# Ledger of designs, part 7: designed miniproteins, single chains, continued (5)

Each design is a single chain, and the fold is of that chain. pLDDT is the mean over its residues in the fold that is shown.

## One batch from the design tools (miniprotein)

Design m16213
Fold by ESMFold2-Fast:
Structure m16213 (fold): chain A 62 residues (1-62)
Amino acid sequence: HMSEEEIKRERLQRAAILLAGTDLSVEEIAKKVGFDSLEEFEKYFKERFGMSPEEFRAKLRA
């Protein structure tokens, strides 16, 4: 069985791909990858990648 931490990591990795490859809003991406709320998504994304989803997208476009 995948741990809850493994499931979260996979969801965050999928979100990173969607942030890089699409123009979907951060809120839409959070919903697509299965987070209950935008606030939870942003918190866990920042813990995993060291920056917000918005900062991550901006850095990729720089």
Scores: mean pLDDT 81

Design m16214
Fold by ESMFold2-Fast:
Structure m16214 (fold): chain A 69 residues (1-69)
Amino acid sequence: SSFQDALNRLRRTLTQGIRQGLSDDQLRQLASNILQSLGLPPLPPNASIYQMISYITGLSNQQSQLLSS
């Protein structure tokens, strides 16, 4: 749950950043810092917002499937 809470917080933080008009570079830096603090692999340097969201969603889904299995 704490891991899922952290991923949900990351998604909310990115959504808020988009709403506030943060650049793709700023959003990548923010996401990378949070992922690093969680011990997760870094995003590509040129990752789009779409790729960032897809990556986070994939991690969330994999964690949920492992817990459900």
Scores: mean pLDDT 73

Design m16215
Fold by ESMFold2-Fast:
Order: sequence, then C-alpha cells, then structure tokens
Structure m16215 (fold): chain A 87 residues (1-87)
Amino acid sequence: DKKFSKEEVEELVKFAEELFKELKEKNVPISDADKARLEELIKRAKEYVEKGDLEKAVKSIEGFIVLLHMVGQTEAAEKLIEKIKEL
C-alpha cells in the first residue's frame, strides 16, 4: 500500500484552497449552502493534516471533488483528480 507523504497531502490541500478561492473570485453560480460545505471540507482537510491523519485529509478533498462535480464545476474537479493521482 502506498502511504501518503505529509508534504504531498499539504500541497493537495493548498491547491484545493487556491482553486476554491479562484471560483469565489469568478463569482461562479454555487449556492451559499454549497459554498459553506466546500469551505468545511477544506477546513477539515487542513485540520486532519495538522493531526497527521493524511487518509482523512485526502478523503475530505475527495468529498470536495464530488461536490464540485455536483455543482457543475467539472474542470476544477478534474484538476484536483490529477493532483490526487500524483500522491
């Protein structure tokens, strides 16, 4: 089993945060409730990285990807999938 590197997972979480910031700046049509869920998933991923729970951090980012697909942000979701493949 490939174990996640803390450094690689930190980079993944930072990439997701920067991507979400770009989506907010572009004022894409995402509901306030879905924006709050996306923010919660990034926050939880950061907390899991700090605790050393890299598996849960990655699962939080996977949840973020699923929600991005559900709200029609397919290109953003695909960018994160490519980052996860690099782990």
Scores: mean pLDDT 82

Design m16216
Fold by ESMFold2-Fast:
Structure m16216 (fold): chain A 83 residues (1-83)
Amino acid sequence: ATAEEAMEAAEEANELALKAKDLEGAKKATEKGKEAVRKALEALKQAKTSEEAARATGAALTGIGAALTAGLIAGDLSLGGAA
């Protein structure tokens, strides 16, 4: 996996998180975010320059952010939403 592929997966995860209206949508966003992080870690192992490493790290952080956002949405839904 490349840093570019990892970032694409991370961007998909972020879009899914922003579109999540229910628990199933939030779970899908979290799963895609985890996939993005896995791809980013593989890209980081293959990085030969600081620029490549930075791109891989950026993809990982974006994927983590999307997964955390989706997890928070899932938590709110599980608690019955905002009071």
Scores: mean pLDDT 75

Design m16217
Fold by ESMFold2-Fast:
Structure m16217 (fold): chain A 82 residues (1-82)
Amino acid sequence: NIESALELLDKAIEAAKNYQITPESLKELADLLKNVYKLPEELAEKLRKAAEEVSKIKDKKEQSELAIKTLEEVKEKLKKLK
């Protein structure tokens, strides 16, 4: 459960590093974490807010950096769940 969610986050971080992350993909990931993996809404909401902020950024590098930072923060919070 948590390990599978961490794998999805790692794939999303890799996509962000390759400038392939989109606001829509971050929202889809948030919904998947909440509805399939039953993770806390706070983690899903963090990704949804990041998706909205990414959609407002014009620079692709800044979009990637924000997405990576948020995904890493969600990943670290997940690692602390037992």
Scores: mean pLDDT 82

Design m16218
Fold by ESMFold2-Fast:
Structure m16218 (fold): chain A 129 residues (1-129)
Amino acid sequence: SMEALRHILRAQQYLLKGRYEEARRHLREALRNATTVDELVLIGHLAAQLGDAELLRAVADKLRALGDDDLAEAARAVADVLARHPGEETPEFRAALAPISRRAAEAVRKFVPEFDRILREMAEEARNK
């Protein structure tokens, strides 16, 4: 949904600014509004960058509910690595994340028109304040 994509983009912006708690809040809202595998893999990829194992498990549960058992298992694998090695970008972490990262890159390319629209809306809102 457009609402999920708005929250994903806001989470990315906060992550780039080092505002990790705001990024997590936006990812939780994105997860509430996510209805597609492509939206869920974007949320999972950002959750992994934030080191949020609980959010990754919630993403895995929704992926499984949508019938994508392989991506659900990948998200759980990332969560398990994060729980064992907090704050570390290990080879095991990179390997577990690879299926999600690959699908997230594809999802970003698919959502270019939606992200362009959201960025224009955000710029207009900022200009009018």
Scores: mean pLDDT 87

Design m16219
Fold by ESMFold2-Fast:
Structure m16219 (fold): chain A 77 residues (1-77)
Amino acid sequence: SAQKEFDEADEKLREALREEVPEELRHLVDDPRKTVGLMIRAVADPDSPLSKRVLEAVRKVSKEFKEAYQKLKEALD
């Protein structure tokens, strides 16, 4: 189902962020509000090693997430 594909894409995004973020900062990925803060920081300071890893994880998963979101939106419309 489109809902299942969306849920799987969301899970992939979270897993990709967990793999790229150091273990001591993994708690920032576990809380969606803190993850937003991490993303804002990555965009504001893109030259830091952590920011590059976070942005790479988002880039890799963003296409799959976008496709899953579009399928979900079509199924609900």
Scores: mean pLDDT 69

Design m16220
Fold by ESMFold2-Fast:
Parts: structure tokens; sequence; C-alpha cells
Structure m16220 (fold): chain A 84 residues (1-84)
């Protein structure tokens, strides 16, 4: 499946970037984010996975979703599909 670049923008304006696969499970996405210091619920991780799958299905190269961290912070997740 396609690779996605996730750019996470925190409430303070700082950014974190990581690469995930559309084939990653919600648990794998959550673990990758936790390794970067961003802790989210299983439901929030599933929303990111669902967004990636929807982008792949619809042929979109860029998308965005807002999720809430376990600490109650709202973060913006920009998803960019990597084709090459």
Amino acid sequence: GALFKLTITKSDGSTVTLTVSVDDSAAEVREKLAAKGIEISDAAAQAIVDAMRKMEEDGLSQGSITVTTTKGEKISVTLTRIEE
C-alpha cells in the first residue's frame, strides 16, 4: 500500500513529521506517534487509518484531520500520499 507523510501540528505551533503506511494498523500508527511523544486513543488512531484509506480510495494526494491527544490537546494531522 501507499506510504503517507503525516505532519502533526500541535496547539503551540510546533510540528512533528513521520511516515506511515496505509497497511499499518491503528495500533501501529499509535505506537509510531507515541515514539514521537504524541499519545492518542485507539479511536483517534483508527480515524487516521480511515482517513488514509479514504484518500487512497478517492485518489487524493493530501488530506487533513483533527484529533485529540490523551492529554486533551487538539492537534492537526496533515496527510500527504507518497507516490514516488
Scores: mean pLDDT 84

Design m16221
Fold by ESMFold2-Fast:
Structure m16221 (fold): chain A 75 residues (1-75)
Amino acid sequence: SILDKARELGKLAKEAMEKALASSPEEAEKILEETARQIAELSGASFELALGLMRKEYEIYKEKEEAERRKAELE
C-alpha cells in the first residue's frame, strides 16, 4: 500500500540521517546522495527532489542535535 511504502521510505531516510550524523561531513554527503538515489528509484520522484529533501532533513536533525548538546552543556 501507499502507507507501507511511505513507512519504508521514512525508515530509509531516518536510518540514513542517523548514519550521516555519526559521520564526517564528507561521508554524510555521500550517505545523503546514496539514500536520495534509493528514495527516487523506489518512489519515482526525481533525484534532485529527493536529494533536496534529504539535505533539508539533515539540516533539521543537525540543528536539533546541536541544540541538545548546548542545553546539556548549560545544565
Scores: mean pLDDT 77

Design m16222
Fold by ESMFold2-Fast:
Structure m16222 (fold): chain A 72 residues (1-72)
Amino acid sequence: SLKDKVLALLQAMVDLAATIPGSDADLAQLQAFLDAAQKLKSEAELVAFIQQHAAELEAIALRLAAAYEALA
């Protein structure tokens, strides 16, 4: 389902953030998004949630990518 795919993506981002030292704030925000998404009952609510938080998720993804590159 769309929900399973979105939850899997958010979990992968949480797992990545957990491996990067100093990303505690982004890790906490991703965990909050994952918890909120798990509680949504319809695909319409899930789509609205992702659209509402798209800019925040993009900013987190870019910060995690930059931090991961810096560890190399």
Scores: mean pLDDT 83

Design m16223
Fold by ESMFold2-Fast:
Structure m16223 (fold): chain A 85 residues (1-85)
Amino acid sequence: SSIDGHRQGSQLYDQGQYQQARDVYDQIVRDYPDSIYAPPAQLMRGRTLYRLGQYDQARQDYQRVIDDYPDSPVVPSAQQQLQQI
């Protein structure tokens, strides 16, 4: 489920397992795009890519939060992250 995936992704991110965290967040966005967890998963996918040094892909993920989920409460976080890369 999107809830279980979000929790698993957060645990992997906190453990520094960024590639595995990115894969989990990618699954949430692909399988549950209309879930309330999809915008935070898209944001966290961007953050994991940033931690992996994949700045161009991280920028794209933050932009997708803004473009695909404009009403999400995580949009200001995505905008903040874009100013830092």
Scores: mean pLDDT 87

Design m16224
Fold by ESMFold2-Fast:
Structure m16224 (fold): chain A 55 residues (1-55)
Amino acid sequence: ERRQRDLELAKEFIEKLKKETESLIAQMKAAGADPQLIENLKKYTESLLKAIEKL
């Protein structure tokens, strides 16, 4: 039961991270950041989230 609660907290945290990262990428695009930098950030974030989800 505690494990279920901790899993819910972890999922909520992951969702917040996804939302924050999407917001950051949108802001960078609006600011005219290098498209290659944005793509690298997307790849990095996806890899990081995948690693966290495996925990």
Scores: mean pLDDT 75

Design m16225
Fold by ESMFold2-Fast:
Structure m16225 (fold): chain A 75 residues (1-75)
Amino acid sequence: MAEFEAEAERLRKQAIEEVKKNYPQYLKTAAERLEVSFALLKRRVERGEISIEQAIEAYKQSVEAILNAVKSLAK
């Protein structure tokens, strides 16, 4: 869990910094979506449904999807 939490926090900080710099109008929405994704994956790890490594990969994919959605809305 600590390993997933540490990596997720690192990825979240990087994503939030990108949104703050380039798309500040979507900051709240991006932050909320990142938190929901983290909470769902944390629950799945705690329930033994996925490994920590799978959760990290899934969170990376969620971060990328959220950033791509923000970029699409900004066009």
Scores: mean pLDDT 84

Design m16226
Fold by ESMFold2-Fast:
Structure m16226 (fold): chain A 79 residues (1-79)
Amino acid sequence: SALEEQLERWLELAEEFVEWAKKTAPKEVYDRIEELYKRARERIERALKEGKLEEAMEIAREFEREVQKIAEEYLKKLS
């Protein structure tokens, strides 16, 4: 389905983002992002295995929100 293809593309982009963060972000920030990504990936894979595509997409959105919070905290420290 189109939604499943979107989720697969999101996973590719998320993995690429995590690799970029490893090279660019401070270790403390990267470690938090990596931990969130590992948890999100495991939950998404489990939801997909159970046929719960809608739940998998919500987990993806939750990950994006948590990464945004980390980014906001980091940017605030630079201000």
Scores: mean pLDDT 83

Design m16227
Fold by ESMFold2-Fast:
Structure m16227 (fold): chain A 66 residues (1-66)
Amino acid sequence: MAAALAEAEARGQAHLEVVRMMREFQELIPDDLPFEEQANLLAEAARLAAEDPERFRERIERLREE
């Protein structure tokens, strides 16, 4: 049971981190982009965040450089 609880807690923390990164990414999207383009960027970001959170973090950093 302890191992299962630790894994669930670790997954919970990872999920919260992904949610925080998604929120941050939304704030970095320019307001002047068409809604469809913003939606496409968010959909791609969500897929990337689920598949590779580290790559998603790198993408956020690149957007911040601009």
Scores: mean pLDDT 70

Design m16228
Fold by ESMFold2-Fast:
Structure m16228 (fold): chain A 80 residues (1-80)
Amino acid sequence: MVEQLRKEAEELEKKANEYKKLVDTYNQAIEDMKNPETAEEARKKLAEIAKKGLGAYRLQFDELNKKVEELRKKIEELEA
């Protein structure tokens, strides 16, 4: 059973990292908006991410990290 919890934690951690990359891409696009040469492409990226709800992505990242921490603690308690 502990092995299943470890695998679940690893899968959630992987998903959290993928959402973090998306948030990082959004933040980079905000910076790219300040440069006229990159602003057009940055605007398109921002519009795409905004339609998916950046707030929802951030919430998912925070929830996934919290679930990973809870699973990690549970594994430690079971193995301690």
Scores: mean pLDDT 73

Design m16229
Fold by ESMFold2-Fast:
Structure m16229 (fold): chain A 94 residues (1-94)
Amino acid sequence: NPEIQRLLAEIRRLLAEIRRHPDDAALIERALDLLQQAFDLIKQQGASQSQIDEMIALAEELRRLALDHLPVLRGIGLALRVLGIIIELEQLQK
């Protein structure tokens, strides 16, 4: 799915930006928005196993960055939303 692949590429670039500018909380929240968009497309259109695996890896990276760099309550809240996406993606693999 080319649209999902484009979103995954955008998320990868944004995660690289977050690693360079970890104090910019808006970048972390933007990455969650892109991850949610990609997840919604996967639910509607399906995705290859490699795309699902890549999205899980990107989601786990985002969860880690949120816990490391956001204020505690905000970081936990975002990390829980990301964990929900990961769990649903893992169920789609079956």
Scores: mean pLDDT 84

Design m16230
Fold by ESMFold2-Fast:
Structure m16230 (fold): chain A 77 residues (1-77)
Amino acid sequence: PLVVDLGNPKELVKKLKEKGVKEVTLLVLEGQDPSELKKLLDEAGIKYEVKEVKLEELDEVIKNSKAKEIISDSPLD
């Protein structure tokens, strides 16, 4: 699944654990520091790959994604 951190990496990792997710692709916005999210994913035993995107390109990346689902830490999910 694609994963987007909107400022609450702890809640994001909690959602991934609840879903039993073992591997994710992290969509990181330009200028965002993914260090905390990476640490929490390592502690949870979740593998990750980082893909950096511009905010303006986020919708296009989501539309063109081959991922079955998108998970974020926001009420959007």
Scores: mean pLDDT 71

Design m16231
Fold by ESMFold2-Fast:
Structure m16231 (fold): chain A 84 residues (1-84)
Amino acid sequence: NEEKIKKLEEELEKNPDDGELQLKLGLALFKLGKYEEAARYFARAIEVGDDITAALARMVLGVIRIIARNEGNEEVVKAIEEAM
């Protein structure tokens, strides 16, 4: 799964405004429990992606926000609410 992330990062370097790649990177990081990093990619996917990509990214950000609140990570909660 970490090898998958590296390949997606290499693809994103070639196409930095690709919302689908940013969504895929966010999902891969989410699966590894790297919620803060995942949230950053989902925020970018909302910014540059199409309506479907943005909607999917917002749904997963909603899940990460719940996890961050349960862990008492107010900084991550605030960053996610600003991105949504």
Scores: mean pLDDT 81

Design m16232
Fold by ESMFold2-Fast:
Structure m16232 (fold): chain A 75 residues (1-75)
Amino acid sequence: LTLSDIDPSVLKEPGPLYLGPNKDTSKKIEAKSPEENLEVFARSARNAAKAAGLTDEQADVIGETLREAGRKYLE
C-alpha cells in the first residue's frame, strides 16, 4: 500500500472505512476535529486490514501510513 493508493476524499467522507459508502443524511453528531477523524480512519483501516487476513504488524503499518498521509493532507 502506497500513499498514492489512499484517495484524499476518504479523509473527508463521514464515517469509518468499514461502514462502506454509507450516506448519512442526519446530522446527529457534530463533525469531530480533523485530527480525531484521522484517528478514526487509521483505526478503521487497521481493523479492515486485520479482517482481510493481514497480521497485526502489517495492520499497524497501514494505520500509521494513513495517519502520516492524513497529517500531510491537513497541513
Scores: mean pLDDT 61

Design m16233
Fold by ESMFold2-Fast:
Structure m16233 (fold): chain A 90 residues (1-90)
Amino acid sequence: SLEELLETALRIAEEVVRKALKEKLSVDEVVEELRKRLREAGIPEDLIDTMVSIVSQSLLLSKEQKLSDEETLKLVVDRVRQTVEQLLAQ
């Protein structure tokens, strides 16, 4: 179902960002890992592109604002969750 697909995408985004913060991955490395895991989970390319855009923009904003790892994770998760909720409401 679309709901299960979006929940899977959100979970993968959370896992990838959490790992990236722990391992100090670059934004480019996060984008590559996120695309790989979302494709392996059967997420459509249009949704992958949307999620990659949100995550990369959030990570860049976090670097510019010098946010902590915890604040960065919250920002990314909140923005991805808002997008998922918007897609489920349509």
Scores: mean pLDDT 85

Design m16234
Fold by ESMFold2-Fast:
Structure m16234 (fold): chain A 85 residues (1-85)
Amino acid sequence: MEPVKLKEIRLVLRGRGVSREELRRVAEEIAAKIHARTGGEVEVEEHPDHAEIVVTVPEEKAEEAIETAREVAAEHPGVELEVRE
């Protein structure tokens, strides 16, 4: 089996007038959809002032993972998404 080139993407979610519970729900929704679409490994990390999603996917699936996160964030106006590669 050929080694697949993996890429780690960190998605940072910040709330603008939303609760920590709502921020967590959005993070979990993004994580579930990325896993469903890409087969990648996804971990949600809670912080006092934000949430982070760590995504490990094949390099060719990185853009699909990012687009999935942006789609979900766009449905939640109180949530800001920052992508860190």
Scores: mean pLDDT 81

Design m16235
Fold by ESMFold2-Fast:
Structure m16235 (fold): chain A 97 residues (1-97)
Amino acid sequence: MEAEKRVQEFLELLKEFAEKYGLDPETVEKILEAIRRAAQRLLEEGKPISKETFVREAVEEAKELGVPEDLARQAVGLYLSKHPEVTKEDLEAFAKL
């Protein structure tokens, strides 16, 4: 599957998660912005990407935007529950959000 399709599947999962747990649109936008920032930073570093590194960076960016750590970890974990690896192409797609 193309990276853009994996990102779209994640966005659908995040929407369902937000509806189920009553997250406001502002919180969802902050989570997406945090993921975008983490993806951009990791692309700039040019290092091999582990899923653990991606989660850590996305959670830290989300915390800086005021998202609770537990919520950020659950939201980012939605992607990893279906996809065990984060590719460079996935990071490029996330950076375009």
Scores: mean pLDDT 78

Design m16236
Fold by ESMFold2-Fast:
Structure m16236 (fold): chain A 60 residues (1-60)
Amino acid sequence: LKVPSREEGLAIAEKAGVSSGQAGSVIEGLLAGLSPREAAELAGVSRRKASIVAEELKKV
């Protein structure tokens, strides 16, 4: 996985319907090797939204 740019991170947040801070927390968890479920719990977002963040991050 690549670290997204600020622009890419904002686009991911909008696509998933989460705040930029929530998207950032999910992305950090995923880059650290957490599953989308674990990243969702860490960021305080739904599993569904974390899965959208994970899929968009894979495209970077």
Scores: mean pLDDT 80

Design m16237
Fold by ESMFold2-Fast:
Structure m16237 (fold): chain A 71 residues (1-71)
Amino acid sequence: MKEFELRLALSQGKVDEARKLAEEIEKENPDYLRPRLMVALAEGNLEEVKKIVEEIKKRGGTPSPLAEKAL
């Protein structure tokens, strides 16, 4: 899974690379929204974080505690 590479890119401030990795992970696992959520949190985009959290809940998942704290 590319999740480690995603976290590494975010730690280096490479948000664009992290977004690309999140898109690749979502293509493989379309119900796995955590990578997209991590990118939205790194961008400080609270509107996008809210939308992703709501989508995860609609699909019967549990949002990240970090996302819940950011809201």
Scores: mean pLDDT 72

Design m16238
Fold by ESMFold2-Fast:
Structure m16238 (fold): chain A 100 residues (1-100)
Amino acid sequence: MEEEEKKLLEELKKKAIELLKENIKAGEAAPEVNEEALEELRKVLEKLESLKELSEETREYLLKVYEEVGEAAAISALVSLALLEIRGRTLEEALEEERR
C-alpha cells in the first residue's frame, strides 16, 4: 500500500512539472503580458524539481485530494502548495485558510 502511494505521488509530481513546463512555454509566447506570472511559475518548477521528499502532511493532503476529487485537482494542489511556500506562507496557514 505505502509503495503504491509513493509511486502515485512521484507520478503526480512528474505531471505537475510537465504542466508547469507547458504553461511556461505558452506564457513565453506573450512575455510582456505574463512576465511576473512566468517568473513565479519558474520558481515553482525549480521548487518541485528540487524536492527529494514530501512531508507526511503534504502527502496525506495530496492523496486525499486525489481520492476525493481526482488527479487534475491533486496536481493543482501540489502546484498551489509550492507557490504558497515561495510566497513565504506555510502549509499550516494554507490549510487554516481552506477550513474557513
Scores: mean pLDDT 72

Design m16239
Fold by ESMFold2-Fast:
Structure m16239 (fold): chain A 91 residues (1-91)
Amino acid sequence: MEAVLRAHEEAVKEVKEAAKKEGLEVEELGRLEAVPLKEGYVAAVTEFYIKETKERFTVTTILSEDGVFYTFVSNTPSLEEALKKAQKLIE
């Protein structure tokens, strides 16, 4: 559990730093942590808002049964939709 949270915090930090480098201001709107998925996977999701473009996106981190991390960015506008997308990736 701590491993997925640490990997997710690193991914969130990198996304914020990348946005800042491009002159974009991102706001964290919400977060779901340690959400159990199928096949022993666990997910963490953060929703962001980009002030300049008025767009929303999510950053999702998935921990597999063997401890491998997968992180992806999606233009999905909600935490719920991001989790559904994560579930589909592990099916």
Scores: mean pLDDT 76

Design m16240
Fold by ESMFold2-Fast:
Structure m16240 (fold): chain A 80 residues (1-80)
Amino acid sequence: ADAAALRAARPEIEAELATTPNADTREGLELVLAHLDDPQLVQARLLVRVGEKQKVPREKLFEIARELGIPLPLVEEELA
């Protein structure tokens, strides 16, 4: 379901990547395109990246991951 949704969104992601001048947005979209078959890995990496940039506490990142169904081991690996 989630992987299929990401694959279905590929044309939108590619169009956004072609038009965005923002380097941070481009990097995020490239990460999604590289891992379309692994949506949970993408979700974990984006959560940690955004959380670190916003200085979100690690405990809160784990809480958000639990609420979104993101595997905690993937979040722990990105935080290590």
Scores: mean pLDDT 72

Design m16241
Fold by ESMFold2-Fast:
Structure m16241 (fold): chain A 82 residues (1-82)
Amino acid sequence: SVAEEVEEETRARLKELLDPDEQKKIEQRVEELAEELMSKSHLSEPVARAIAYIMEYHRVLVKLGREKEATARSSRLLDLLG
């Protein structure tokens, strides 16, 4: 699905930016955020996970001082989800 492709792309980009320990922390936050999105917005699990990964990727880019890139990349990935 498009959601699974978005998760895969976002995860791959995060692996380029983060150490393995940081990657595990992102995975934990994604699980928590996806659960919240499913409960509050009634989204399917693949879509909730994709959005959670996009949000974490945005957060990481902002932390690195790449705010404009964060906005552009997040918008593109969300557009792919529809």
Scores: mean pLDDT 87

Design m16242
Fold by ESMFold2-Fast:
Structure m16242 (fold): chain A 96 residues (1-96)
Amino acid sequence: MLEEIKEKLLKLTEIAQKFLEGKMSLEEFVEEIAKILGLDEESKEKLLEGFKNKDKEVINELFSDEFDYWVENSDPELAELIKKTADLFIQAINSV
């Protein structure tokens, strides 16, 4: 649902901002991402390793896998929110 996707994006934005402000550890940040997006343990471990290694492709793949449908099939406002959230995650990986 459109509202469900917006809620997920807002939660992802909130935890990314908390991480960037130093209010959340990297491990807590990845755990919260996994809870919001319903990631399995293997995907969560891959994401944590990607952040530690500053592998931006792990972030791009995560957002593509979760949101490509919505980027193609949503209004420009939702597509912009997805892009903004992805950019915050790239900023987060650069801060590690």
Scores: mean pLDDT 78

Design m16243
Fold by ESMFold2-Fast:
Structure m16243 (fold): chain A 100 residues (1-100)
Amino acid sequence: SPLEEVQKLVEELKERVIQAIEDGASPEEIREILLEGRKKLVLELEKYVSEEKAANFTLIADGAIGLLVKAWETLDKDEAIAAVRTVSEGLLFAAKDLLS
């Protein structure tokens, strides 16, 4: 289903970002991972929702990316991972709302 595909993409992105944080990736590397994941999520959502809704999700995702990169720059690993989990839940909620 559309929701299952989006949930899979969010989970894969979350796991990839957490692994990169654990491996000591730079803020720029984390940003690149998040931008690639956002592109995949938007492309998937565009199959099921209007261009306007997909654009609105992109704005939400851009805000989330900025928060996660800032968290990794300023917080320790455990706090940054907690931020990734919280923000990932928020992105999934937003995507689910668009798909309902």
Scores: mean pLDDT 83

Design m16244
Fold by ESMFold2-Fast:
Formats: C-alpha cells, sequence, structure tokens
Structure m16244 (fold): chain A 57 residues (1-57)
C-alpha cells in the first residue's frame, strides 16, 4: 500500500536500525526498544508502523 511504502521509507531514514519489513507490533516494539532506547516517540512510531502494515497491507 502507499501508506506502507511511505512508512517503510521513513523507517529507512532512521539509518537502517529498523527492519522495514516488520509487520507485527511485537517485533516493532522490540526493534524500537533496542534502537531508540528511551525515545518514546520513536518507539510509538515503529509500533504504529507495524499496526498499519498489518491492517493496510
Amino acid sequence: SLAGEALASAARASGGKVDPNTTTAEEAYNQAKESAGDDVGMQAYFVAEAALRAAGA
């Protein structure tokens, strides 16, 4: 989906720390926790990305 492609592009802009193929909220949460540390906004972004991919793709 276009939304999924836009989110994947944004994930790549994170410097490749997050797998743009992440499709589950649990995997996105684990990647966000490892990559973003205490950045709650970045963690929320990756979780939302996984949820949108699961629902929209």
Scores: mean pLDDT 55

Design m16245
Fold by ESMFold2-Fast:
Structure m16245 (fold): chain A 107 residues (1-107)
Amino acid sequence: REEQLRRLRLQADGMVSLIEDPEEAEEARKLFEELLEALEREDYEAAVRYAKKLKELALKQSADVQLATVRFLSLARELLPPGSPAEKEMLEIEQELADKAIELIQS
């Protein structure tokens, strides 16, 4: 669990570094911190809420940022209870971001 959380922090830092607007980068950093804290306290409903906010921010960014966010959320999903509503919602968020990133690359 500690190793998984450490990997998540590294992925978050990498994604934030790809955001060109400093204000949006800071908003993303805060959302990552809130999501990680929710995962640490096993508040999976809160983790999904922060993931949805992060999705909305990522959708305004480049395809690289969207794909980096998908990688982060996929790693975060490994910490959710298997078969839970939170796992299902997280997977749906990942799929929406991946689909949008693919559309941008194909354009």
Scores: mean pLDDT 81

Design m16246
Fold by ESMFold2-Fast:
Structure m16246 (fold): chain A 98 residues (1-98)
Amino acid sequence: SGLGAELLYEIFKKGDINGNGEVTLKEFLSSGYSIDNKKEFNKETNIEKIIKEMPESVKERYTKIFQQIDTNGNGVISWAEFRAYIVQRYGAATLAAL
């Protein structure tokens, strides 16, 4: 139960649509849902439509995960916060393998 480190890394990579190393809650939720449902996710993706169609249980699950990674509570996950989360939860060797 729970998302694996490889899946979280894929969600983060796809969610960083602007390549600035920061992922918002909406980008994280829509990226995760798109991966789970084998949907394409890119800069042309209608994020607001995905969020509206997403089941509440899926929204709550990904929001909880986002909040665990967003340690400073600023509403954005940085690459530094993401790496720290992976090390804390899965270990440094897991991060090195991603």
Scores: mean pLDDT 78

Design m16247
Fold by ESMFold2-Fast:
Structure m16247 (fold): chain A 74 residues (1-74)
Amino acid sequence: MKKVELTLDKPLTEEERAAVQRAAEAFGASVEYDEAKNKLTITGENADEAARAVRTVLAHYGIKVVSEKRGEVP
């Protein structure tokens, strides 16, 4: 499966986390949020498409992505 990690400039609220999760799920991807690191991990075959949708949601809330890392998981 594909993996995309996004590091954010600020922590997400519960509403923002829910919106991000809905965006990822629309593409059949899962999302995990690490609050201590302000990091989102998006996994799935459509993780790249899900990450684009997630970035659109983050931009709507004024949240900047400070780094992005792409990879694969078995």
Scores: mean pLDDT 83

